Designed miniproteins, single chains, continued (3). Designs and how they scored, part 13

Each design is a single chain, and the fold is of that chain. pLDDT is the mean over its residues in the fold that is shown.

## One batch from the design tools (miniprotein)

Design m8425
Fold by ESMFold2-Fast:
Structure m8425 (fold): chain A 80 residues (1-80)
Amino acid sequence: DEIQKKIDELVERYHEEMREYENLLAQIEKGNTRESGLRAVNELAEARSLLDEINKITGKYEEERKKAEQQLRELVASLE
C-alpha cells in the first residue's frame, strides 16, 4: 500500500546515506579528515532525520536511530 511504499522509499534513502557515510569514514581513516568529517556529519544527520521520519510511521527503527545519534555525537566530538 502507499504507507509501505513510503516506508520502503525512506529505508532506501537511509541506506544510501549510510553507504555514503561509510565511504567518508574510509576517507577519514586515510587522513582526509576535515572535509570528509564535515561531509560525514551531514550524511549521518540526514540518515538520522530519515530514521525519525520512518519511526513516526512504524517505530521499528528505534535502535538504528539511537545508533546513528551516538555515532553522530562521537563524530562531532572527534572533529573538535
Scores: mean pLDDT 79

Design m8426
Fold by ESMFold2-Fast:
Structure m8426 (fold): chain A 77 residues (1-77)
Amino acid sequence: VDEVLRQLDAFIAEAERVLKEGTPEEIEMAVKGLDLFIDYLRQLLAERDLTPEQRARVEEAISRLNELKKKGEEKLA
């Protein structure tokens, strides 16, 4: 989980950069990447071996990714 969350921070930083400075094509790719990462994190929540603390961190991550995806979709509209 910690490794995933570390990768998440890097991914969020890159997605935010693309959403601010990217072309429509780059933004579309970032939105697709966000969607795939959200699906992956939802799979982790389905694992019954997560601690309550780990679960809360994953849920926060999903919320952050959903907000970025919404902003990306808004820019593509």
Scores: mean pLDDT 77

Design m8427
Fold by ESMFold2-Fast:
Structure m8427 (fold): chain A 67 residues (1-67)
Amino acid sequence: SLVDEMLAALEAEDWEKLRALLRKAFELPREETIRMLMEFMRRSTASDAQMDRAHAIIEEVAGEREA
């Protein structure tokens, strides 16, 4: 699943892959995007530093879509 790929990218600290996967998630209908992001956050077992980076990328991608 897309969420499983995002979790794998987070664990590998592959930030470019995570950004690309997030852009794909944001191409989905808003309800599905929200569901996937909530599942990603709920299932994440990453360090605080990795989560801070992931949050920054989510905000950047979300900003691109809303702007």
Scores: mean pLDDT 80

Design m8428
Fold by ESMFold2-Fast:
Structure m8428 (fold): chain A 87 residues (1-87)
Amino acid sequence: MVRIRAEIDGDRETAEKAARWIENEYGGKARVIGENEIEAEIDGDAETAKKAAKWIVNEYGGKAEVIGEEPEVFEAERDEESQNEGL
């Protein structure tokens, strides 16, 4: 499993929705760990976790990082970029 931590540019309810979406789409376990922070364990490889992290920051803003064997950080891009591409 690969772990993701994300900071959502929204309220806690938005973070909870994002966490549930991650669980449903990528498997594993996700939870809200702060007012707008999510931690998720992805039942997949690092590439799957990177896709989830990138998607979250694109949809909700803020940033996300992949924690574990292949650590990477993704920041929200507000200039019409990468919203639908995944990586």
Scores: mean pLDDT 71

Design m8429
Fold by ESMFold2-Fast:
Structure m8429 (fold): chain A 69 residues (1-69)
Amino acid sequence: SEREEELKRALETALAAIEAGDVAAALVVLSELLKHFPEYKEDLQKALDALRAGRLDEAIAILRELLSK
């Protein structure tokens, strides 16, 4: 669906931003996803909290798990 493709594209964008060292861009993308995908709020919030705490590996793992479903 368009909604699933939007989520996947945004998650891939956030992952690319983290891997490029642009944590600020990843935070913006994930914050926007929280507004549009309430069904993933808990996992998206965990990823945001991990990024804010500098736990990049944890954030990456959460985002990859979301992409795998």
Scores: mean pLDDT 85

Design m8430
Fold by ESMFold2-Fast:
Structure m8430 (fold): chain A 110 residues (1-110)
Amino acid sequence: MEEFRELAREIAELHRKAVEAYQAGDKDAFKKYVNEIIEKAERLVDLAREKYGKEHPEIQRLVDELRREIAELKKAVENGDFEAALVHLSRVLGLIQRLLDLLEKYEKEK
């Protein structure tokens, strides 16, 4: 659980930097921070699948949804569609928060 919280904290920090770069018109910095978020989000997905995916269908559903949004975010960044990238980035962060809330609930009910 602590590893998931640490990854989420790092992603939140990078999200703040990405938004600041976007507002400043710094497309190179925006792309750099979003790519770092993608790497950390993919690691979070892999950890969730390994630890919980087989035991909890609700977790597996959120993980699959998160994987789809990460793929769309990657496409938007690769295509230089930074408006679409912001939308998918927001969805990725929302799904990560929902996943953490669900993981904490299952940890607390044990």
Scores: mean pLDDT 83

Design m8431
Fold by ESMFold2-Fast:
Structure m8431 (fold): chain A 83 residues (1-83)
Amino acid sequence: MVEDATEAAVRLAQNLANSSSSALGGQIGSLLNVIRGIEMVFGKDVALEVADRVLEVLRQAKDQGNKNAGKALDSVESLRKSL
């Protein structure tokens, strides 16, 4: 369901913020693929809502000094513009 998909994307964003730098690229890729999958199944409006919730999580982590969140934030913002 939409709520379950949104929660899964948010959990991936939270987990990504706590990951090693070597795993970061793969985790960012997985997060972007989840959002793209949501667009394909539920449509653009739902994917934009999920992307916005993910961006809020990543911005908060970046503001707390998390470098992984900063890199992921740039990638998710680029994806959101392409939706």
Scores: mean pLDDT 78

Design m8432
Fold by ESMFold2-Fast:
Structure m8432 (fold): chain A 122 residues (1-122)
Amino acid sequence: SGRELYDIAREVALEAGFSEEQATLIGAAVESALTIAEIELGLLPERLSGNPSALTKEEVKELAEEVLRKSVQKLLDAGVSAEKILEVARRAVEEAVRRGLVSKELGEKTIQIVEDVVKEVS
């Protein structure tokens, strides 16, 4: 789930020497990228299916894109390099795939989304 990937990303960031605040930003970025990847691959979270009071796919994607962009921008503003953000995000996703929490295809798409946003805001 997104929560497990968030926790893994925070742990990997802390091990890489990130501050608590920076580790939280990496976690938020990677979890948001996973949500975007799930939507783009047609893998909707069950809680968003069939409920007319829930956020639409488009609204969830827009919110996830905003969180991802904001988190990456805050990391860059704090002096974390684009290369270091991508290194830690990749390690976190690879660890989630290794643990069987994320499929290889979903993991590769998640990494691509992080890379695209980091390149856009750098």
Scores: mean pLDDT 84

Design m8433
Fold by ESMFold2-Fast:
Structure m8433 (fold): chain A 79 residues (1-79)
Amino acid sequence: METIKKILDALMKKLDEENKDIVRVTPEELAEMVGLSVEEVEKALDALVRQGFIAKRVENGKTYYIATKKQIEIAKKKL
């Protein structure tokens, strides 16, 4: 649970700093931002995908996670 909150806070901070409403990240980028392993970040992101809060996309063998500011706010309220 604490890992998921840390990830949601990092995503929200990135959106606010870049003045964006949509974030697109790799697990590797997010792991570096939050100081966690790629495996821990992927587990948390996949849990958020299963709950319907974010989307997962694979393009050219690379995995990306996509979330809107509103989706992150809803996830933070429910977690």
Scores: mean pLDDT 81

Design m8434
Fold by ESMFold2-Fast:
Structure m8434 (fold): chain A 77 residues (1-77)
Amino acid sequence: SMKEKYLKKFEEEANKLREEARKKITDPSKQAQFDAAVDELLNRAKEAIDKSKTEEQAKEIYERFLDELRELVEQML
């Protein structure tokens, strides 16, 4: 389904960034904070995508949360 497609894409990007963060973040508390922030974004993205009614809405939500994920990476890495 369109929802499953965009959720899977977002999960893949989030997991890729988690692996990158594990290599770059030396402080365990900062790494835990990053992981928690990513989990929060994943939960919000899933809820928003589940509420979408069209493929265009699902895509817009996916792109919005990707931008938030990239901002999080820029601020913490």
Scores: mean pLDDT 81

Design m8435
Fold by ESMFold2-Fast:
Structure m8435 (fold): chain A 65 residues (1-65)
Amino acid sequence: VLEEVRREADAEAKRLLEEGFSPQAAQAYVDTAVEAVESGRLTPAMALVAGRLVAIGLQIDEELA
């Protein structure tokens, strides 16, 4: 299950990079999703959503302030 979450997160991180997100934002997506599932805090589906929100927040911070 963790390996599948990591694979999905890595694929989405690649897409974020292609969309113009920074490497830092893309890595934060992967780290957030994997850590949330590993710690048992979130289900895989919720962890992927949380990771995306973190990546978006970092990208906005980099572009705006």
Scores: mean pLDDT 76

Design m8436
Fold by ESMFold2-Fast:
Structure m8436 (fold): chain A 73 residues (1-73)
Amino acid sequence: MISDKEARIATLEIAAAVHVSIAERSEDKEEQIENLRLAIEYLREALALDPENEALKKALEEVEEKLKKVEEE
């Protein structure tokens, strides 16, 4: 069975994915930035619960790269 910690991480990952999806579908730069920042916050919180999780590290890096690209446009 999944632990309480793993359940929390899964919830944070889902929240991050939802906000990335909103950003990808948004036509407004401000809304894109806001949702990508929220996704980063959720992924950072998940990574704080499991600092050695390579999938979370990769997901965080990918969202940070997306934010940088939007901010540089």
Scores: mean pLDDT 84

Design m8437
Fold by ESMFold2-Fast:
Structure m8437 (fold): chain A 64 residues (1-64)
Amino acid sequence: SSEERARKGLENAEKAIEEYKDNRVVLEVVLHELEELKEQFKDNPEIVERAEKLIEKVKELLSK
């Protein structure tokens, strides 16, 4: 399902953030993908909440 693919996308994003925490280019790509995912699944509270938590983490890393 689309939601199953979204959950896998969130899992992949979380792994990418941990692996590439010092790579601004990768973090900016991940941020863009998470914002798109959040908009696509805006009516799914689980996906929105998980995406927002990862977006906050990426923004913190990029604020250095």
Scores: mean pLDDT 87

Design m8438
Fold by ESMFold2-Fast:
Structure m8438 (fold): chain A 82 residues (1-82)
Amino acid sequence: GIDNVISGLQKIIELLKQGEVDKAIYSLDLLIEGVKEMELDEKVKEQVIELLEQAKKAAKEGNVEKAIEYLQKAIELLEKEK
């Protein structure tokens, strides 16, 4: 459910803060797949997936701060859907 995704995103933020970038990216890929299968408003789903993909790209480019900002925005969108 939404709470499980939010918890997963918070864990990924902590991995990024700890320098565990590869683990964070792996976990992001799994969460993106999970979000695609959720029963959620289609427009919100698209926006969340776009934010997670942007976070993954930023992390791969070494922009950890920017990656965290995208993940926080995804969490904010998901919180509004509860």
Scores: mean pLDDT 87

Design m8439
Fold by ESMFold2-Fast:
Structure m8439 (fold): chain A 99 residues (1-99)
Amino acid sequence: MEEVVKLLRETAELARRGFSPEEAEKIVRDLEGQIEVAKGTMESLKEEAERYKQAGDVEKAEEYRKILEDTANGALEYFQKVRDEIERRIAEERARRLA
């Protein structure tokens, strides 16, 4: 979430200074990196939840399952939506410049 807020802030700053598709494309690449990190974290949390479940630690298994559910239901989808919005703005600005 903090990384998404940072990327949104950088996008707002870019708009204030004058929109550069090249700078926005860098932000998209950074955001795609965060999406991959989020996917890796989800995989790790799923493995931890299953390990605790198999060990009979129901409380820890449920804790990890809740973290995974909260991450899946919000953060990853939100990152993807922000990326798509920035890419749309890049396309609009390039179309406006006829290049």
Scores: mean pLDDT 72

Design m8440
Fold by ESMFold2-Fast:
Structure m8440 (fold): chain A 66 residues (1-66)
Amino acid sequence: MRDILVQVAKAMGLSEEQAEEVADVFIESGGDKEKAYEKALELGASEETARATAEGLSLAYRALQS
């Protein structure tokens, strides 16, 4: 699961390091999009990239749990 979420975050425009931190926060929060968005902004991502990442992680997380 974690590796797939990291790859999704990287595809949305985050660096490897940013993607790992955002994916970890997202998993630890139980799939909370807002926490992923906030962490991406904290790490220096633009608002557009942070929103795209939060949405992408949420979609991937739901797909992986089916």
Scores: mean pLDDT 83

Design m8441
Fold by ESMFold2-Fast:
Parts: sequence; C-alpha cells; structure tokens
Structure m8441 (fold): chain A 84 residues (1-84)
Amino acid sequence: SMAAVRAEGEALVARSQAVLDRYIAVADQLHHPTPAQRALTDQQRQQLIDYMRQLLKDLRLDELQEILDALEAALAKAEAALAA
C-alpha cells in the first residue's frame, strides 16, 4: 500500500538523519578538541581523520549520493515529460 511505502520511506529518512547527526558530532569534536584531544600529535589527528574517511566508505554514503543523483535525474526527465 502507499501508506506502507510512506512509513518505510519516513523510517529510512529518520535513520539516515540520525547517522548524519552522529557523524557531524564526531567531526565537530575534531574541529573543537578537548584539552586531552589537543595533546594528540598531528599524526594521531590525521589517523582519526583517515579512520572517519574509512567509516564513510563502509557506510556507503558515496553510493547513497550516486543513488540520489540518479533519482534526481530521473525525476527531472519525468517532470519534463509531464509538462509537455
């Protein structure tokens, strides 16, 4: 049913937002480090950044971006066809 599709879509959006909020919170800590985190060497900070970059690949955010780009392109074509 359309109601089930909507509910599943809303759940996926909420889950995606929660993951992004968690990522932003970690990234913010890297930009506003605590005194203990400021004691880290540049090499240790770079290792944390590399770890976060690897987590983004593991979370497949790059694939999500490709899917969204493809959906936007398909919607633009459908909208153009409906306007004709």
Scores: mean pLDDT 73

Design m8442
Fold by ESMFold2-Fast:
Structure m8442 (fold): chain A 73 residues (1-73)
Amino acid sequence: MSPAERAAVAAGGAGRAGALEGGADEKQAHYMSEGFAAAGASQKPDREASRKGGEAARAGDGYTAGEYAKRAA
């Protein structure tokens, strides 16, 4: 596994754990995990897009969170 892949897994895990600890459901946690993983994996991550994706996931807007995760990657 490359350093970027390890960073993505760690970031995704942290995002999911944080979401669940904060009371988000599994679907919201999944979108947050993907957003953080995408940001961690990217060679030039769009940090603002990944942050907005995470915020959307916390707010329950899974669709918007997924779109920002794709843009962050």
Scores: mean pLDDT 61

Design m8443
Fold by ESMFold2-Fast:
Structure m8443 (fold): chain A 70 residues (1-70)
Amino acid sequence: EEEKFIDEIAKKYSPIPELQNRIKEALLKTKPPKSEIDELVEKILKDFYINDYQLSEEAANKIVEKVKKE
């Protein structure tokens, strides 16, 4: 149940398998309250795009904002 929910969240936030796995691992490891899941995932997305894709903080923030609206 929780595992399926985490998988659906990861897919909602990114089509990239590597990022989906990072989101899933973080959620399974930290087990945050449901109210904090979105904030944790947004941080993971931002860190991934800045560190792995070498995007600016501004560009990473725009991607996170777009995902939140969709």
Scores: mean pLDDT 75

Design m8444
Fold by ESMFold2-Fast:
Structure m8444 (fold): chain A 79 residues (1-79)
Amino acid sequence: GEELAKKGIKLAEEGKRLVEEGRRLIEEGRILEGIGLVLRGLGLALEGLLLGKKAIEEGEKELGEKAIKLAEEAGMKEL
């Protein structure tokens, strides 16, 4: 449970950072580079979301919810 939740948090945090960086590049006119980072970040955030949900099912509610929240902040609600 705990290791799964920690992995989910790490992936969701990395995903959020890449999405934020990609959006900044888009604002600066580096559209293709920025889109690439956003897509990569959303992929990591999705993996973090799925691991967070599984961690909740295994009893790690607090850590799993943290992973889900980070994935949502990365934009997973857009899917």
Scores: mean pLDDT 82

Design m8445
Fold by ESMFold2-Fast:
Structure m8445 (fold): chain A 67 residues (1-67)
Amino acid sequence: NQELVDELIKRMKEKGKEKYTPLEVRSILRELGVSQELIDKVVAELKKKGEYVTAEEAANILSKLLS
């Protein structure tokens, strides 16, 4: 769902941060009403990238998991 990916990017851009922890992305996805199952999958993939991710990296992972 492209609308969900776009809303994630919008929320992250509004926070004005360069880097996000996987747990910060988890909190944003919960606020957007994303299912716990999908959130857990996104967080697992984000943790593989390291301590921090960009908005673009988080959006790309969410997009791939929605495909």
Scores: mean pLDDT 83

Design m8446
Fold by ESMFold2-Fast:
Structure m8446 (fold): chain A 83 residues (1-83)
Amino acid sequence: DEEKKKKVEELKEEAKKKLEKGDELVKKYEEIGRKKVKELLEKGDRKGASKAEVEYGSQGGMERIKASSEAVALLNEAKKIEK
């Protein structure tokens, strides 16, 4: 039972790390995207700015989905052990 508790804690900690890394990547893409959009708007490239916003937003969204999927898999393993 103690070994099961340790395994559950390890899986929950790994899931937390996956989510934190995903959040960090999202923030990074949001920052890069904002800078690129601003640069393009200053040049009068409104279409380029719109495309950059969608592209960097999509990339951040994909990283979030990946992190969430990996975290959910780890949490499901933890729940299976807790049963």
Scores: mean pLDDT 83

Design m8447
Fold by ESMFold2-Fast:
Structure m8447 (fold): chain A 57 residues (1-57)
Amino acid sequence: LLENEKAGLRWLMRRAGLSEEEIDAILAATKTAAEVAEQIRAIAAAHPELVPAPEAA
């Protein structure tokens, strides 16, 4: 469900150093699973240290 995906995105944004106000604004603007995936991709590109490396990579 979109709510579970938004919860993961909220956690990632907090780790990236965004404020709760900024996180709430971004999540309020995010309406689809595709937009959640896009935000996660953008944060992962900017903060690769927050994304676990693949087991074999």
Scores: mean pLDDT 69

Design m8448
Fold by ESMFold2-Fast:
Structure m8448 (fold): chain A 85 residues (1-85)
Amino acid sequence: MSELEQLLEYIKITVENVEKSTSPVLKRFFLGLTKTIVDEFLKTASKEDLEELLKFLRELAEKSKDPEVKDMLLELAERIEKRLK
């Protein structure tokens, strides 16, 4: 399994768990950890991997009902767009 495929699965599962969580502390922890993992991936990712990640983050943000989750996903998408040009 590619690093991109593992990252997409991680983000999907983490977002689902955060949206079901009643703990503000746990929610902030997982949102922060997700940002850190994405930032590390951006250092070595190919242009094709970045384009796929960008598409995934935008689609996930559109489906999200949690404002903090949506804001994080859109912030990450903006960072990727800036790296693509």
Scores: mean pLDDT 81

Design m8449
Fold by ESMFold2-Fast:
Structure m8449 (fold): chain A 87 residues (1-87)
Amino acid sequence: MLSPEEKKVRDIVGEFVDKLAAGETPSEEEVEEMIKEIEETLSKLSKDDREKITAEAIAFLNHILPALSPEKQKLVQKLIEFLKKLQ
């Protein structure tokens, strides 16, 4: 079963992707708040759990990347790079 923290990260990433798919562009402030919430959630977990959750999120983001516009791809790539630093 998914941990509450894994579910929270998945929900945050999923909501971000859903907004991009709906044609919405999150503000810089919204992206920064999302990043902070992910970091705070992951900071409470073991290294192994953080590596697993970030790897799953990165895989999901890479899977959707080809379906997005070039502008939206840059936003998703920024999030992927951030998640890689949290591993």
Scores: mean pLDDT 79

Design m8450
Fold by ESMFold2-Fast:
Structure m8450 (fold): chain A 69 residues (1-69)
Amino acid sequence: SSAQEALEEGKRLAEEAAKDPKTSEEHAYRLGLLAAQHPEVQGEILLYTAKVTSAEIARMAVDYLNEAL
């Protein structure tokens, strides 16, 4: 399903954000937009982002999510 594909993409983006701090803001933006487009897996994307990266990057993704809504 598109929701499952979005969750897989979200997990990939979160892992890339963890590996490359220079692109963290760009990845947080992409994660926020992805979560906004897929409400069914929104919480799972954001929770995984917080676990793999930090609460700070997850908060940035939430801010971008709120701007996209």
Scores: mean pLDDT 84

Design m8451
Fold by ESMFold2-Fast:
Structure m8451 (fold): chain A 112 residues (1-112)
Amino acid sequence: AEEYIKKAEEYIEQARKAIDAGDLETAHRYIQEAAKYAYLAYLEGDKGGALKQLAEASLQAARLAVKQGNLQGAQSALDDAQKIYDEAKKLGYDDAAATAQQAVADAQALLA
């Protein structure tokens, strides 16, 4: 689980840099890898760490979609962040819930 969380963090950082550089195809691949490793951590029992990384990946997906002019994709990423918030809150993962709440707020700001 810890190794998968570390991989998800690395890919989220790479996705952020790729979006800022305008390399949207590379950013998309990094977001997919981040979500994959976060999900693997979830399956190994680190649900809190995984939900936190999935929330951050959802924010990067929203940023990518906005840069592509894909408002429906940005809305879907916002909806994903909201679902992650609801799950983290239900399970009592306060750090993941706080991260997801911030991701929702940041994604909403991108759509304004």
Scores: mean pLDDT 89

Design m8452
Fold by ESMFold2-Fast:
Structure m8452 (fold): chain A 100 residues (1-100)
Amino acid sequence: INPDDQNAVNKINQLVNSYTNDMRDLGRRLIDSGRSLSDVQMAIRDYAGNTVYPTLYDFLTNELFVGDVTANMMAQQYGHKITRESVEFARREYERRQRA
């Protein structure tokens, strides 16, 4: 991807923000339903593997025409970052509720 292509960068950022919001909402819903932190974090990781990584790869290859190797690497990097941040968000939300 050309870093000077603001359109491509903006589309990636929109997709990343969408998945970040979806994963945080998933975490909140599961915590609200009384699930354990372990179950919540596992559900976030499952969503990442089954939805986030494949969709990011498809977007990069089919809409941005990124080469397969680069697209797979980028999908893994973005997906891993979103997953890590969402898992950490769920941990902080869980701890906050345990203290309240």
Scores: mean pLDDT 80

Design m8453
Fold by ESMFold2-Fast:
Structure m8453 (fold): chain A 61 residues (1-61)
Amino acid sequence: MTEEEIEKLREEIERYARDVLGLPEDQAKAWADWAVSLFETHGWSLEELKAHLERAAAMRA
């Protein structure tokens, strides 16, 4: 995969976490970095990463 694809993925996840899940900017960036790691390690799709983040955010008290 290209660096451009990874950068777009990070930006998309950060926007999703901030705008949809309501996470603070710093936390949204941390979640985006984590999602990129999952993408590179497991090959998950953007849709799967978003679902995983939503589940994790819901479980956080």
Scores: mean pLDDT 75

Design m8454
Fold by ESMFold2-Fast:
Formats: sequence, structure tokens, C-alpha cells
Structure m8454 (fold): chain A 65 residues (1-65)
Amino acid sequence: SAADGERAREAARRAAEAGDGAGAASKTHQFNLLGDREGAEEGARMAEEAGDAAAGKTAQVSALR
């Protein structure tokens, strides 16, 4: 649902702010499972910005498949 996507997106943002790129990428994968491609893409960007570029790119590729 949209509410689930927003909640997961917020969790990804918090993880990224804490420097937890891997956590942000994990939340991005959850968005993808919920069918929230937009949330997955945003989460991947947050993970990359947190210095976890590899995890961010991996989540992005998963979201696009």
C-alpha cells in the first residue's frame, strides 16, 4: 500500500542519515516486494548517498527487474 511504501521510505531515510547504507538498501528491497518501484529507487539513492554505493546500486538493479 501507499502507506507501507511511505513508512519503508522513511525508514530508509533514517538509516541513511545514521550512516547505515546497508539498512537503507534492505528497506528498498522491501519497497520493491510491495510493488513500490518509486520508493525502491529513492531508497537506493539514499543508500548510495550514505556511502554504501554498492548496496544502493544493487537495490536499484533489483527494483528495475
Scores: mean pLDDT 60

Design m8455
Fold by ESMFold2-Fast:
Structure m8455 (fold): chain A 68 residues (1-68)
Amino acid sequence: MIEELVLKYEGIESAKVEKIGENGVRVFLKPKKDLPESVIKALAENIRKEILELGYKEVKIFVDGKEL
């Protein structure tokens, strides 16, 4: 479900989701080639908001191994 939500964003090439405890998730994003950093940050923030709206309490977004 979360992977499907994330892959609907045009700027995302692939995603991996890992659950943490009862209400936490880590999302590992691979953005499409040559996207500006500002666009990547905007995509990550929108994805975080949508996952929080699904009822998760802790959402951590990672791009290229770095937490945003």
Scores: mean pLDDT 80

Design m8456
Fold by ESMFold2-Fast:
Structure m8456 (fold): chain A 104 residues (1-104)
Amino acid sequence: SSMERRQQYYDQLESAILEAARLKDEYDAKLPTMTPEERKEMERRVGRALTRVFRLLLDMLEDGVSVDEILEILDQLSEKHSSDSTLQSIVQGLKSLVLALTQP
C-alpha cells in the first residue's frame, strides 16, 4: 500500500541519514589527528553514505513520492532528531536540493 511504501522509505531514509551523520561526526572528531591516507578513507566513507541518501531521494521521486511528501518526511526526521546538529545540517541540505529540483 502507499502507506506501507511511505513507512519503508521513511525507515530507509532515517537509517541512511543517521549513518551519514554518524560518519561525519567521526570524521570531524578525528580530523586533527588523521594522516592524509586516513582522511581520504574517511572522506570516501562519508561520500558513500551521502550518495546512498541522495539515491534514496531519487528512487522516491521515481516511484512517484511527491516533493511535499519527501519534505514532510525530512521535517519529521528533523523533529525526531532535534538534538543532532549534524543530522539537522544534512536534512537542511536535502530540503534545499529537493526544492531546487521542483523550481521552473
Scores: mean pLDDT 87

Design m8457
Fold by ESMFold2-Fast:
Structure m8457 (fold): chain A 91 residues (1-91)
Amino acid sequence: YEGARRAAELGNEAANIAAANGNAKGSMYAGAAATAAAVGAALARRGADPAEAAEIAARGAEAGARGAKEAGDEEGAKGAEEAARAGREGA
C-alpha cells in the first residue's frame, strides 16, 4: 500500500512541476501516472494483493514517464520514473 501511495504522491508532484513550467503534455502524462498509482493504492486498501496493486501503480507510472519523454518533458519523466520505483519497492 505505502509504495503505491508514495508513487501517487510523486506522480502528482511531477504533474504540478510540469504544469508550473507550462508543459501541458508533461503534466497530463504525470497526472495519468499519479492516477494509476492512486488506483493501485485504493485496491490495496480494499484487500487486493499488495504486490498486484504495486505492479499496477508501477506500470502506470512507467507509461507516464515514456509519454513525458516523448513530449520532451524531462522533469515530468524523472518524476514518473521515481513514482514507478516507489511502486515497485512497495511490492
Scores: mean pLDDT 65

Design m8458
Fold by ESMFold2-Fast:
Structure m8458 (fold): chain A 74 residues (1-74)
Amino acid sequence: MRTVSPAELLQELREGVERNRDILEADPELARVAEEALALAEKMAAQGQITSAEFDAFVALAARMDALVRRAKA
C-alpha cells in the first residue's frame, strides 16, 4: 500500500517505542520485534515508497508488538 508516508510511519513507530520504553526494557522479545519493525520502517523511509510485501510485513510486526505489550500488562 502506497498511501501512507514512510517517514510518518517511522516517526510514529519511534514515538511508540519511546512511550513503551519500560515495557521494552523488561521484555527482550518485544525489544527484538520493535528493532525489526524500526529497521523495516527505516528501509521503507529510505526508499520513499512502501511495497505491498513490506506493508504486510510491517502490519505483522505491529500486531506482534501489540500482542506482546498486552502480555506484559496481564
Scores: mean pLDDT 77

Design m8459
Fold by ESMFold2-Fast:
Structure m8459 (fold): chain A 98 residues (1-98)
Amino acid sequence: SSLEEELKKKEEQQKVTRATALALRSIGLLLSGENVKEAIEDLKEAMKILEASKEKQLKYLEGAEELIEYAAKHLNMKEEVKEEALKLIEEEKEKIKK
């Protein structure tokens, strides 16, 4: 392999690492309800870095909805935070469907 091929491989590894870190932070923020807007922005950036298809983007947003429902039932998330998070997720789903 050329040095250029090694550099490209490292760049791809860094992209995957960054997207994973953003996804993990998003999960933590969604479960805590501390900043749901930042959680959705982190998820959007992760999907962008990974060049996720529209189908995969919708599945990731559905996963985020499931995390919010779990946090509301089991982690003492306030109703207002749940409603805000679900609204933000629905707005992103509608943008993808267009």
Scores: mean pLDDT 86

